# Ledger of designs, part 74: designed miniproteins, single chains

Each design is a single chain, and the fold is of that chain. pLDDT is the mean over its residues in the fold that is shown.

## One batch from the design tools (miniprotein)

Design m2732
Fold by ESMFold2-Fast:
Structure m2732 (fold): chain A 93 residues (1-93)
Amino acid sequence: SARDQAALEAIKARDEADKARNAPFQPYMDEAKKFVDETTIEEARKKAEEYERLSDELGKIDPVEAERWRGKAEAYRGAIGQKEADENIAKLK
């Protein structure tokens, strides 16, 4: 029970840390999810690749803007992964 309590607290602390870390990127995650839901995984992949390219091109010129494009690219990659996972679960039933 003491070990079970410590395990539950560790899981909760990890979940809270992940939420706090992701909070500044939540608008990008919401945008990416909506885009994937309203279009296709293929179109979302093109968007992620474009944002990754913009981040790379700006990295040494404007690091703040590069970080914003990187955040958008990661959000789109995350949304694609979630959509693929949901589709795989639906196939397994």
Scores: mean pLDDT 79

Design m2733
Fold by ESMFold2-Fast:
Structure m2733 (fold): chain A 57 residues (1-57)
Amino acid sequence: MALQRKGEAARTAIELAKQGYSVEEIVAYLRKQGYSDEEIEYGELAAKLVLIQQRLK
């Protein structure tokens, strides 16, 4: 199911963002791991959301 892969990309992106990786680094990592452009887009959105929440705390 395509939704499962998007969820994996988002989870990985959230974990990397919490560790201090940039959105660009996270996108590069997901691409290297074989995620599709659609899955990477979902991960990028999740990483950006984490960074926004960190700025509000």
Scores: mean pLDDT 78

Design m2734
Fold by ESMFold2-Fast:
Structure m2734 (fold): chain A 86 residues (1-86)
Amino acid sequence: DLIEKVAEERGLSRLELRVLLTLEALGPASQAEIAKYLGKSQSTVSRTLRRLEERGLVERNADGRWVLTEKGRELLLELREEATRL
């Protein structure tokens, strides 16, 4: 997958990329919803979300749900544009 290759160059793991894509698809989502969508444990998703939050790519909204930040949305756009050049 070309987007996975470009994501690795940006220091994103496959799971981190999949969490970002899941939030783009679902909109605001709980850890449980993300875990169910990806077929992963809630603990695995929680750790991944914390790493993405530290990078400023995801945040909790006013309702306590996880969302992409503007930086997260911009990164996904950049990854897609890069992948289409490969």
Scores: mean pLDDT 86

Design m2735
Fold by ESMFold2-Fast:
Structure m2735 (fold): chain A 67 residues (1-67)
Amino acid sequence: MFEEPPASWPLEEQRRELGRRIARELLLSMAEALGMPREEAERLLREDPTAFGERLEALLKEWVAKR
C-alpha cells in the first residue's frame, strides 16, 4: 500500500513524494507482469535504478519477441 508523506512537509513535497511512490509501484507491478520477481525488482530499484531499467527493457523485448 502507498504510505502517506509526512504532514510536516510542504504540500508540494507531499504530492511529489506520493507521485514517486505511485510510479514505483507501477514499475514494480510491470516488472512482475514481465517475469521479474518482486523482491529482485525492489532490490534493483533501491540499489541500481539503471540496472532495473535495463533488466525491464530486456524482459519487455523478450515478451515482444514471443508475440
Scores: mean pLDDT 73

Design m2736
Fold by ESMFold2-Fast:
Structure m2736 (fold): chain A 55 residues (1-55)
Amino acid sequence: SPLEERIAAVHERIRALLAEYNAETDPARRAALQAEIDRLVRELAALEAELEAAR
């Protein structure tokens, strides 16, 4: 389903950003990466709730 495809895409982006965060030593860049990860985690939770409601 398009919703399951979006969930998979968000999971992939979170994985990539976490790898970048773990390699980053600059505090400002780490803060920016953390903010983007937090945004995607909230998006993921909303998409998963929507998927469960559609079942």
Scores: mean pLDDT 87

Design m2737
Fold by ESMFold2-Fast:
Structure m2737 (fold): chain A 59 residues (1-59)
Amino acid sequence: MSPLEQADRLEGLGRVHLRRGDRDGAIAAYERAVELYSRVLGEDDPRVQKARRRLEELR
């Protein structure tokens, strides 16, 4: 699985955790997704910014 595919899956996992009320699980998933997106796409990419914004909102 490519890093982008892995990040997309982690973002999806974060949404599932939020739907189930598991904020800690969502934070962990979004944190990992931001790390992978940032490494592959750079910090200015909309996907990185969206995931990072979601992560900060949960903290």
Scores: mean pLDDT 80

Design m2738
Fold by ESMFold2-Fast:
Structure m2738 (fold): chain A 70 residues (1-70)
Amino acid sequence: MVARAAEVRARYAPRLEAALAAGDWEGLAEVVRALGEELARLLEEAGLTELAARLREQTARDLAELAARK
């Protein structure tokens, strides 16, 4: 499970880096939302429903922080 989460993060890493390098906070928020949702689904499939819920809460907080910056 942890290795699969790392694979998902690796797939999104270039998009995160590109958005950060460009100062594209809106694009960064879209990538963070997509990454968080995919990771939460992986946790749910593994039976880690409470971790998935906490990850969704963390993603929502991260998105709110990004929105607050602009």
Scores: mean pLDDT 78

Design m2739
Fold by ESMFold2-Fast:
Structure m2739 (fold): chain A 61 residues (1-61)
Amino acid sequence: SDYLDRIKSHGYVHLYYYNLGLELEKQGKLKEAAEAYQKSLKLDPNFTLAKKNLEEVKKKL
């Protein structure tokens, strides 16, 4: 099982999607921002910042 290696290799990718979501939200692309935050949260389900920003963006959709 490559489970442990997969977790480590995806550790920084969730931050990439979170930052992408922030940039898209600043551009007013709320649906695209929500999708980026969802991808971040799928990679790290405990990432509270991505979860909070996703919930805020969903309220604006």
Scores: mean pLDDT 78

Design m2740
Fold by ESMFold2-Fast:
Structure m2740 (fold): chain A 77 residues (1-77)
Amino acid sequence: SAEELARKAVEYLAKGDIEGAEEYVRKLLEDFGLSKEEALSLITKAAREYFSKYNNRGLAGTLITQGRALLELVEKK
C-alpha cells in the first residue's frame, strides 16, 4: 500500500539512508501516481507515528522537512 511505502521511506530517512528513502518516495509518485502533496501527507503521518513513542514532535518535523526536500529532488529527475 501507499501507506506502507511512506512508512518505509520514513524508516530509511530516520536511519540516514537517503538513497533507500528516495526509492520509496519514487514509488509513491510513480507506482501509485500520487501528487507531491498527497505523498507528503502520507510521509507526514508516518513520521508522526514513527516518533510518537518518543514524545518528540521536533524529530518528526525534521524528518518531514527531509521528506519534502527529497520529493522535490525526485520530481525533478
Scores: mean pLDDT 76

Design m2741
Fold by ESMFold2-Fast:
Structure m2741 (fold): chain A 58 residues (1-58)
Amino acid sequence: SMLSQQSAETIREAAEKIYEKKKKEGEKSTPEEQEQLNKEAEEQRKRYQQAADDLLSG
């Protein structure tokens, strides 16, 4: 439904905002820590995108 699509968009926007925040925090860390934070942020972003896809599929 249109509401599900709007909710999915909100989740995607939240995921991107969290990803940007994590990446910005990584800039204050060592290169090794930055790589780890980037992996965590990417994994979390994929989880949120999957949740958005589930809403669109339902």
Scores: mean pLDDT 71

Design m2742
Fold by ESMFold2-Fast:
Structure m2742 (fold): chain A 71 residues (1-71)
Amino acid sequence: SSMRRELLKLIGEILRLIGEILDLEKKIEEAKKNPEKYSEEEIKKLEEELEKKKEELKRKIEEFRELVEKE
């Protein structure tokens, strides 16, 4: 069914976002430990990207919940 395909797509997007968030958190931690190699502005941009991905993840989880609840 189309709904099952949409659910699988959302699951895939959620898993991808979780992976990207974990990678960004690791990069930010490493950047903060190496201030000579990374500017404060570069770290702030990474932190902004992390927050945007976290908000996207929250939206995707809510979309998944709504699809499951409307069954």
Scores: mean pLDDT 84

Design m2743
Fold by ESMFold2-Fast:
Structure m2743 (fold): chain A 55 residues (1-55)
Amino acid sequence: SEAEIREAQIHTAELVARTTGHPEVAALLDRLRAARTVAEADAVSQELVDLLTRL
């Protein structure tokens, strides 16, 4: 379900935030938690992936 996909995305982002310790990753995690639709969550997840390739 969409809720399960979002929960998995949030869980993955939490692990990444804990591992990297970067405040930019923590900010994207907060935005991911605030996302109300799968499309919003996917957009934030893509920003997180893009950020990780630049760190």
Scores: mean pLDDT 76

Design m2744
Fold by ESMFold2-Fast:
Structure m2744 (fold): chain A 82 residues (1-82)
Amino acid sequence: ATRITALALRAIGHLLDYEAALKAGDLASARAHFEELLKEIEEIAELDPELAKKLVEAAIKTAEELGDEESVAALRELLEKI
């Protein structure tokens, strides 16, 4: 429970930081937060695949709204593996 909660909070934090960085035009920061988000979702998928799917779906929506087609593609590939 504690580990899943910590990973979920970190994943949400990185999703918010990714959105903020991309809106600010900081592509390097956005990429770094996106990569950490993917790692944390992969760990969550091993513990709670349903929660991981919901986090990927939320991230896809955010990336689509921001026009980040490469991140959308990466997230859809991750969703197929969960």
Scores: mean pLDDT 86

Design m2745
Fold by ESMFold2-Fast:
Structure m2745 (fold): chain A 118 residues (1-118)
Amino acid sequence: PIELTESGGGTFKVGSTVTLTSTFTGPASSVTEYGWWQISPSRGLAGVASVGAKPEVGDRYKGRFTGSVDLANKQSYLTISDLEVEDTAVYVGFADTSVDPESPGGVLGQGTELTVVE
């Protein structure tokens, strides 16, 4: 069905801007929501942002973190501005596939690692 592949991670300096990309395969009609989860030593597991039928941005991520989606190119983006050391994490894309009877619920990607240094 739907599969997600993340890219755009790496090592970046404090104050930089990064855009992480999640590319999905399969039909966009099977997805109602696209989003991003953060797994970090400082913040634990947290939902960052989602875009779709029920868009949401986690309270601690408002201001510097922006989610977006390009359905025509089958990509979801997370843009993080003015990077902080605390943004160091694995970022995992997700897709809500609850409208797909063969994949009821959601799909998670493999993640991309972001390291922020001074």
Scores: mean pLDDT 76

Design m2746
Fold by ESMFold2-Fast:
Structure m2746 (fold): chain A 66 residues (1-66)
Amino acid sequence: MREKILEAAEKLIKEKGGEGTSTRDIAEAAGVSVGTIYRHFSSKLDLGEAVTKRVLEEKEKELEEE
């Protein structure tokens, strides 16, 4: 569940921007309730930090390809 929420959040933020993406939009995209998101993340800020870490890890993998 946590990983599915992060994947949905990353995709929506890339498409609509962080300010245009609500917790409800992420819940709908992940196929979960808003309550389920808050079960895994204590706030929208915590969710945003987890998404940022995921994006940075993906970029590092791309940039290290030789």
Scores: mean pLDDT 75

Design m2747
Fold by ESMFold2-Fast:
Structure m2747 (fold): chain A 64 residues (1-64)
Amino acid sequence: SMPSLDELLEEVSLLLSRAHTEDPERQRELLKRVLGLLDEALKQKPDNKIVQQLKETVERRLAE
């Protein structure tokens, strides 16, 4: 079955924590995975401001 919003956000939190301690190349890969999960979360709740803000933050980190 499709993951719940809570499961998606838990995975996002885990991946963001891991990305903080990884080398730049692996960090980039993990951040791209986070974007995919955040996009799925937004499909479930498009008006979720926390998810929208997290996506913007991750996109900025990937642009660095």
Scores: mean pLDDT 84

Design m2748
Fold by ESMFold2-Fast:
Structure m2748 (fold): chain A 87 residues (1-87)
Amino acid sequence: SMLETLREIAELLERAAEAAAAGDREAAARALVEALKLAARANGTSDETIAAQAPKVEARLRALSDAELAELAREARAAAEELRRLA
């Protein structure tokens, strides 16, 4: 269901925020990519588009500075809280 999908995305975003806060850049990037893939599928994005874009998103996440990653972690936490209110 949509509510189950929103809950799964929230869990992945929470995991990403926790990993980023712990300095685990690799775990944070993996969790964010999985959350974005689920969100893209939920929004009707084709599997072909997701397959083409996922490596680019992963590369951008790995290229972030520590300050940018910390900001992304805060945004991911806020987004997860919003999704939890909807699910």
Scores: mean pLDDT 82

Design m2749
Fold by ESMFold2-Fast:
Structure m2749 (fold): chain A 75 residues (1-75)
Amino acid sequence: GAGGGAGGAAGAAAGGGEVATSSDVGRYNWKHAGEEAGDKGAVRGALASGSGSTATAADAINANSEMGKRYGTGA
């Protein structure tokens, strides 16, 4: 699957609201990724299109990481 442009904008926007509460986002991502599939499952989830929950969370987190990088190193 092609994790492209929509994931960046939507993930950042959706993650923005959720990311405001790091505890919530962290817990949700850890539980879904760690319990279900983690890094490997993120790729498989996207391909299977059935367990997209884990893949979607990973995509949002990845998009949000870019914002953190920009702010931290952008100075």
Scores: mean pLDDT 44

Design m2750
Fold by ESMFold2-Fast:
Structure m2750 (fold): chain A 59 residues (1-59)
Amino acid sequence: GPRAQAQAQARALAEGIAKRLEEYGAEATVEEVDETTFRVTAVLDGEEIEVVVDASLFL
């Protein structure tokens, strides 16, 4: 359904962000905060980066 598709797109976006950060030399992790929210955390050059991706972006 639309919610499941939005969640899949949010996960793909979060994973894409993590991959790009890793390409810049960061250690990145993707965490499922809840059913619709994904958190990407990374450390790049000693600085902590946090990006939150919500499935509502795709609804």
Scores: mean pLDDT 80

Design m2751
Fold by ESMFold2-Fast:
Structure m2751 (fold): chain A 88 residues (1-88)
Amino acid sequence: MKEILEKEIEELEKKLKENPDDWEAWLKLGQLYLKLGKYEEAIEYYKKALEIGGEDNWKALANLGLAYEKMGKKELAEEYYNKAIELG
């Protein structure tokens, strides 16, 4: 499982070096870091996805909420979840 996640991370990092404006790749990278328990890195990648993605920002907002929840930042998590619900 961990080796599969690390392989997906390497492929996404390679893709993002060639196309840094791929917000879905940033979102996916954040999701993989979240699965590894690297919540701070996941949040950084989700924020990058939100900055680039614009139109689908509710997905990035929902994932930001989940990452903050995993970090124990409940009020901040609820803020991002509410923003995602308002947009979706």
Scores: mean pLDDT 80

Design m2752
Fold by ESMFold2-Fast:
Structure m2752 (fold): chain A 60 residues (1-60)
Amino acid sequence: RLSREEEQKELLEFAREKFKKLSEEEIKEVTKSGIEVLKKEFPDEPEFIKKFEEIAKEEM
């Protein structure tokens, strides 16, 4: 039983673990495409998308 907030948190944690294994160039590419997908899936959640981008920047 995951709420929408818990699902978003799990996605951010999953992304963080993935980004640790990627180069800066790979993170930039994945982040750009990922943000476009997240904007379509979570159009009313701009703060969530911003957090995703911040996590990517932390791993760059």
Scores: mean pLDDT 76

Design m2753
Fold by ESMFold2-Fast:
Structure m2753 (fold): chain A 65 residues (1-65)
Amino acid sequence: MLLEEGRRLAEEALRESDPERSMRLAVEAGRLFGEALDRAKSDEERQEVLRAAEEADRALQEKAA
C-alpha cells in the first residue's frame, strides 16, 4: 500500500547520512503520502495518512535542526 511505502521511505530518509540522498527519499515519501491521500476512500484512511505524514515531517525537521 502507498501509505506503508511512504512510511518506509521516510524511515530510510531519517537513517540516511548523505543529505542529498536523504532529501530525495523524503521527497519520494511525500509523493507517496500524497498519492495515498488522493486514493483514501474514508475520513479514517485520510486521518491515518495525515498522521503518518505529520510524524515523518516532525522527525525530518528535528534531523535538519
Scores: mean pLDDT 80

Design m2754
Fold by ESMFold2-Fast:
Structure m2754 (fold): chain A 70 residues (1-70)
Amino acid sequence: MLSPEAQKLLDQAVEAGKGDSREDQLKAAELFKEMAEKFPDEVKANRDEIRGKFRGPILRGRFDGIYSKL
């Protein structure tokens, strides 16, 4: 279960990631990186749920790269 603070960052990342541009995807990845740095155990426990909310190859690739360092 995500804490309210982790959920807020995830919701912000998902909203940013709705854009199809490289800039939007990178902005969403930056927000996810902040979430992963602040709440690493919650991100580890909820990997598939979080990844499933992200669209586009750039954001998904960045997710996989950030997650692999947790």
Scores: mean pLDDT 80

Design m2755
Fold by ESMFold2-Fast:
Structure m2755 (fold): chain A 84 residues (1-84)
Amino acid sequence: DEVKREQIDKFRDSGVAWTREAAKEGTGQETRDRVIQSVKNTATLLLGEEAGKKYEEETQKDLDAAMEAVAAEQAAEAAARALA
């Protein structure tokens, strides 16, 4: 169901933003794990087990990439400050 997929995708987008902000504060892993579990449970209930697994994998990749981006941004800012 396309409408159900759109609702899950919107939640995933929000979860990426929440995980980015939490990562800046040192709680990124906890937020990531909660978002992944919520997406998996919701997708499984609405679209079945196969969709739940796919959304779990895709959400893990998105959130891991978001956390890596925050870590890279923080490292670049620290390096720039050290050179100033």
Scores: mean pLDDT 83

Design m2756
Fold by ESMFold2-Fast:
Structure m2756 (fold): chain A 55 residues (1-55)
Amino acid sequence: MSEEAKEAVQKAVDALIEGNFDEAIEYAKRALEIDPENKVAKLLLTAAENQKAGV
Protein backbone atom coordinates (compact mmCIF):
# COMPACT_ATOMS: atom_id res chain seq x y z
CA MET A 1 0.00 0.00 0.00
CA SER A 2 1.31 3.48 -0.86
CA GLU A 3 2.21 6.00 1.87
CA GLU A 4 -0.58 8.31 0.66
CA ALA A 5 -3.19 5.53 1.00
CA LYS A 6 -1.87 4.67 4.49
CA GLU A 7 -2.16 8.33 5.55
CA ALA A 8 -5.72 8.58 4.19
CA VAL A 9 -6.73 5.37 6.03
CA GLN A 10 -5.23 6.71 9.29
CA LYS A 11 -7.11 10.01 8.93
CA ALA A 12 -10.37 8.13 8.24
CA VAL A 13 -9.86 6.09 11.45
CA ASP A 14 -9.12 9.25 13.46
CA ALA A 15 -12.25 10.95 12.06
CA LEU A 16 -14.42 7.93 12.99
CA ILE A 17 -13.07 7.97 16.56
CA GLU A 18 -13.88 11.71 16.81
CA GLY A 19 -17.40 11.13 15.41
CA ASN A 20 -16.70 13.16 12.25
CA PHE A 21 -18.41 10.72 9.88
CA ASP A 22 -18.44 13.06 6.85
CA GLU A 23 -14.67 13.56 7.20
CA ALA A 24 -14.16 9.80 7.66
CA ILE A 25 -16.12 9.16 4.43
CA GLU A 26 -13.96 11.68 2.53
CA TYR A 27 -10.67 10.16 3.73
CA ALA A 28 -11.87 6.60 3.03
CA LYS A 29 -12.88 7.63 -0.50
CA ARG A 30 -9.46 9.28 -0.94
CA ALA A 31 -7.72 6.04 0.08
CA LEU A 32 -9.84 4.11 -2.47
CA GLU A 33 -8.88 6.59 -5.23
CA ILE A 34 -5.22 5.78 -4.49
CA ASP A 35 -5.68 2.03 -3.84
CA PRO A 36 -9.07 0.75 -5.17
CA GLU A 37 -8.51 -2.78 -3.80
CA ASN A 38 -7.75 -1.60 -0.25
CA LYS A 39 -10.04 -3.74 1.93
CA VAL A 40 -9.43 -1.60 5.04
CA ALA A 41 -10.50 1.57 3.18
CA LYS A 42 -13.66 -0.20 1.91
CA LEU A 43 -14.52 -1.31 5.47
CA LEU A 44 -13.91 2.20 6.82
CA LEU A 45 -16.15 3.73 4.14
CA THR A 46 -18.95 1.24 4.91
CA ALA A 47 -18.57 1.79 8.68
CA ALA A 48 -18.63 5.60 8.34
CA GLU A 49 -21.68 5.53 6.04
CA ASN A 50 -23.52 3.12 8.38
CA GLN A 51 -22.73 5.27 11.44
CA LYS A 52 -23.99 8.40 9.64
CA ALA A 53 -27.18 6.54 8.59
CA GLY A 54 -27.71 5.20 12.11
CA VAL A 55 -27.42 1.53 11.16
Scores: mean pLDDT 80

Design m2757
Fold by ESMFold2-Fast:
Structure m2757 (fold): chain A 72 residues (1-72)
Amino acid sequence: SLREKINELFEEAVKAIKEGKPDEAMKLIREASKLLDEAYERGEISREEYQTLANKLIGLELRAIGVKLEKE
C-alpha cells in the first residue's frame, strides 16, 4: 500500500541520516512526500494523519540539513 511505502521511505531516510548521507536522505524524504500527497488525494489517509506525517518529514529534512552543514 502507499502507507507501507511511505513508512519504508521514512525508515530508509532515518538510516541515511544516521549513516551521514544527507543527500540520499533528502531524496528519500522527497519521494515520501510525493507518496504522502498521493495517499491524501486518494482519501487513503485522514487530514490529521497527513499533517502528522508531513511534520515528521519536515523534522527529517531539518536533521538531514544539519548533517550536511556539519560537513561544511
Scores: mean pLDDT 84

Design m2758
Fold by ESMFold2-Fast:
Structure m2758 (fold): chain A 100 residues (1-100)
Amino acid sequence: SPAERLLERALRRIEEILDEHGIPEEKKRELLEAARAVFRGLLGRMEALGLSEEDKERVLEAGLEALEKLLKEKGTEASVRDLIRAMTDAAMDKLDEILA
């Protein structure tokens, strides 16, 4: 489905960002599992709200930008919780902007 393709594309980009910042395999696996669950839920919410594919991509991109920013600031010191929270908060802020 289009939603599953968006999810898998976002997860591949998250994996690439984590690899670029030298995140250990165990932490990377935990983060990718958590991100899959969170982003799947968010995509379902966006579909229910009738968002365009372009707007869904904008919301996911905001989460990825927040991930990269936090990793540049804290590197491997950032916890899985901190990284998921940063991505979720940024994605939700972007969703609120689109719906305003």
Scores: mean pLDDT 88

Design m2759
Fold by ESMFold2-Fast:
Structure m2759 (fold): chain A 80 residues (1-80)
Amino acid sequence: MEAERERRENVRLLREAARALRRGEGALERLSEAGEALARSPAASVFEQASVAMAMIAHVAAGPEVGARAAERAAREIEE
């Protein structure tokens, strides 16, 4: 159940990050928290970690809405 718990927490953090990005509040910090949690998760694949990195890149390069959509996509990928 540890892997399922970690996956649930990672999904929660990514969805919170997406909402924060759309609100314009603490956007990079929320994405950083989600990325760090995912990197420490024993259940996280390289693909899932890369998805979070892409969300951060999308936010920096194209702004909060694109970053939020990328974070939501990463959350769906982690959910399977």
Scores: mean pLDDT 65

Design m2760
Fold by ESMFold2-Fast:
Structure m2760 (fold): chain A 63 residues (1-63)
Amino acid sequence: SVEDYNKLPAELQQQYLDLDIELGVLRLQVGVAKVLGDDAEVARYEAKIAAVEAQLQALLKQA
């Protein structure tokens, strides 16, 4: 979120933006996979989302 971004020092803000963009792209890919009925791709992208969310939480703890 913008609030989480603003709490980070400048050197970590770019990493936060990169991860947040990746998370947005992965969420769109889950939506596409669901429309196509590709349960294997849904599971694969949801696992990647969980990994990126863990990276974001780790980054916020450095602030």
Scores: mean pLDDT 84

Design m2761
Fold by ESMFold2-Fast:
Structure m2761 (fold): chain A 86 residues (1-86)
Amino acid sequence: SKEELLEKMEKIEKEIEERAKELLEKYKDNEEAVKKIEEAKEEVKRLLERARELLEEGREVLAEMFLIAASGEFLVTERWIERLEK
């Protein structure tokens, strides 16, 4: 439902925002990591904005796909950052 998808979007946005904040604090002295995290935040914001627009248009399946894309984008960034420690 539209209500359920909006709730999922808000939850995912908050979780990504919290994880991004933690990563920025941990890697604050690594300019490459900071840049990558900031770029991922901007892309996630863009994808979530598009998901909300699609949901408002009644395109629930497409909205969910963009929500999944937003989560995946941040996950890829987190995995890249984790490799900096190994």
Scores: mean pLDDT 84

Design m2762
Fold by ESMFold2-Fast:
Structure m2762 (fold): chain A 65 residues (1-65)
Amino acid sequence: MLEVDEETAKKIKELAKNADEKELEEGRELAKELMEKYGVDDEEADEKTTENGYKVIAAYKKVEE
């Protein structure tokens, strides 16, 4: 199964506490796009998806948007 790293997960939780549902929706769509671009599967791309998808959502996309 896909897994987000602990550091990114903490950032997501903090952002989620203040974030609106629409902001979370954007994060989901970004993760989905990245998964498609990298051709990743849930059992194959845990690390790659976590670093690129979730980290961008939790920190870079949210903060550096």
Scores: mean pLDDT 51

Design m2763
Fold by ESMFold2-Fast:
Structure m2763 (fold): chain A 77 residues (1-77)
Amino acid sequence: SSVQSAQNQVNQLQSSLDKIQNDGPTQVTVQISSTTSHDVQFQLSFAKGNLSYASVTGSQQALQNGQHQIDNANNLI
């Protein structure tokens, strides 16, 4: 489903963020600042909330909001 696909994207982005934070700048393909890291985590937290709501209620608006937040997080990484 679209919700499941979006949740998978959130999980992949979270894993990428965790890897960047753990591996350090010299060991990662993508280097991000602590501010960017915080902004990504913020977007992913909102995406998780909207996707949870969409999965329970079937809300297309919540799914769209969650996808937009995933896109924002992806653009920051």
Scores: mean pLDDT 71

Design m2764
Fold by ESMFold2-Fast:
Structure m2764 (fold): chain A 70 residues (1-70)
Amino acid sequence: SELEALIKSAKAAKENAEKEIKETTDEEKKKLLEEIIKLSEKAIEAAKAGDLEKALEYAKEASKLLEELL
């Protein structure tokens, strides 16, 4: 299902960001990673609540922050 796929994707994004934050000494990068973790958690919670639209919005915001890290 779309919700289940979103939850898996958001969990993966959160875990990856948590790993990256432990490895970086760049404070600006840490701040972006913290926001990605926060948005991923919000996406998971929205998806669990059945709010697909909110889950997608939070996931999209996290994706935009990932682009800032590139």
Scores: mean pLDDT 80

Design m2765
Fold by ESMFold2-Fast:
Structure m2765 (fold): chain A 65 residues (1-65)
Amino acid sequence: MKVSVDVDGNTAQISVTTPSGTTTVLLTGLSPEEIERLKKLAEEINKKYEKEQELRLKELLEKLA
């Protein structure tokens, strides 16, 4: 799963890509604090997924070394 946030002024376009497909949502009337929170939440979600990928990559690198 990957979450992307594109910001334009007080609007944020959120794209969520899962095995079932991609969903895009446009949010309007956001404060700068809400935009920052959305970006942090997206980063946390992506980081949890990346943690699993990093573990797999380390295992592969140990086999290749």
Scores: mean pLDDT 76

Design m2766
Fold by ESMFold2-Fast:
Structure m2766 (fold): chain A 69 residues (1-69)
Amino acid sequence: SDRQRRDDYISDGGGHYSQARGLALRDPSTQPLADRAEDYVRQGRRDPSLAGVMSDRSRQLADQAQQLL
């Protein structure tokens, strides 16, 4: 259903932010990437029609943080 897909995207975005936050605990220089990922997750929660886009942006930031370690 549309509700389930929306909830899945919001959950995925939160997971990507959690990964970026974990990386920032190991290397504080990646904190700005974690902060941006958090903002994108919040945007997806405020506008669920954007949840998929915001989840993908959060994933990209988590991937960037991982590449810097």
Scores: mean pLDDT 83

Design m2767
Fold by ESMFold2-Fast:
Formats: structure tokens, C-alpha cells, sequence
Structure m2767 (fold): chain A 63 residues (1-63)
């Protein structure tokens, strides 16, 4: 169904964003103490996008 495909596409987009933010957090950790607040910020963004793609995927799988 088109609805399931749309939900999965949106979930995939959020999964890619989660991966990107995770890598950004790792990069900021390499810059030491000055990078720590940004590393924490991007890690939280990664977690938010991860939760979002998991929820969208679960919704698609339930249909």
C-alpha cells in the first residue's frame, strides 16, 4: 500500500539522519572539551531520530 511505502521512506530518512548525527557527535568528541556540548547535542538528536524511525517502522509493520 502507498501508505506503508510512505511510512517506510520517512523512517529510512530518519535512520539516515540518526547515523549522520551519531558521526557528527563522534567527530566533536575528537575535538576535546570544547566539542563536548556539541557532541552531547548531536548524540541527543541522533537518539530522537532513532526513536522516530523505529516508531514509523513499527506503524508501517502494523498495517
Amino acid sequence: AARVAALRAEADSHELKAQGYRKAAENFEEFGEDGKPLAEKYRKLSEEHEARWQALRAEADAL
Scores: mean pLDDT 84

Design m2768
Fold by ESMFold2-Fast:
Structure m2768 (fold): chain A 71 residues (1-71)
Amino acid sequence: MAEKEALKKEVLEQLKKAKEELKDKPEIVELIEETAKEIEKAVEEAKDAKEALEAALKLVAELQKKVAELL
């Protein structure tokens, strides 16, 4: 349980930092916010920390592809 919550907190803090660095690009900020919500839901629905990590990594990879298309 604690491991899953720690992972969620760490990923969300990284996304929050990214939003602050990219605050002048609202389209990218919106994508980061949407991905953060999806990660939070996926982690809550995951049965263990490994499944939560795999889901979070998949969502982050998808976000990186979308951001690359906007840059």
Scores: mean pLDDT 78

Design m2769
Fold by ESMFold2-Fast:
Structure m2769 (fold): chain A 94 residues (1-94)
Amino acid sequence: MKLSKEELDRQVAATLLLMEAHIAKRLAQQGKDDEAAEVIKRVKERAIEMYEKGLLSKEDLENLLEAFRDISKVATGNAKKVAEEAIKELEKLL
């Protein structure tokens, strides 16, 4: 029971972070570089914090890495820079 609740809470958190990464990609595609960059920074900081606390798995981080790589392919300017920085920081944790 406790483990299944902790697993569910982790899956919900991972899903929300991935959804926010998809929102950042959409903002970047619309040319909203500064807004996309802000979302990317928040997702990155939250993901690192949660991973260090054992609330995210390596697979969850790999899914976020792939999302940030997708963002970096469509983003320009500040959003691309922040996505590339996020990729480097998450890769160091893996």
Scores: mean pLDDT 83

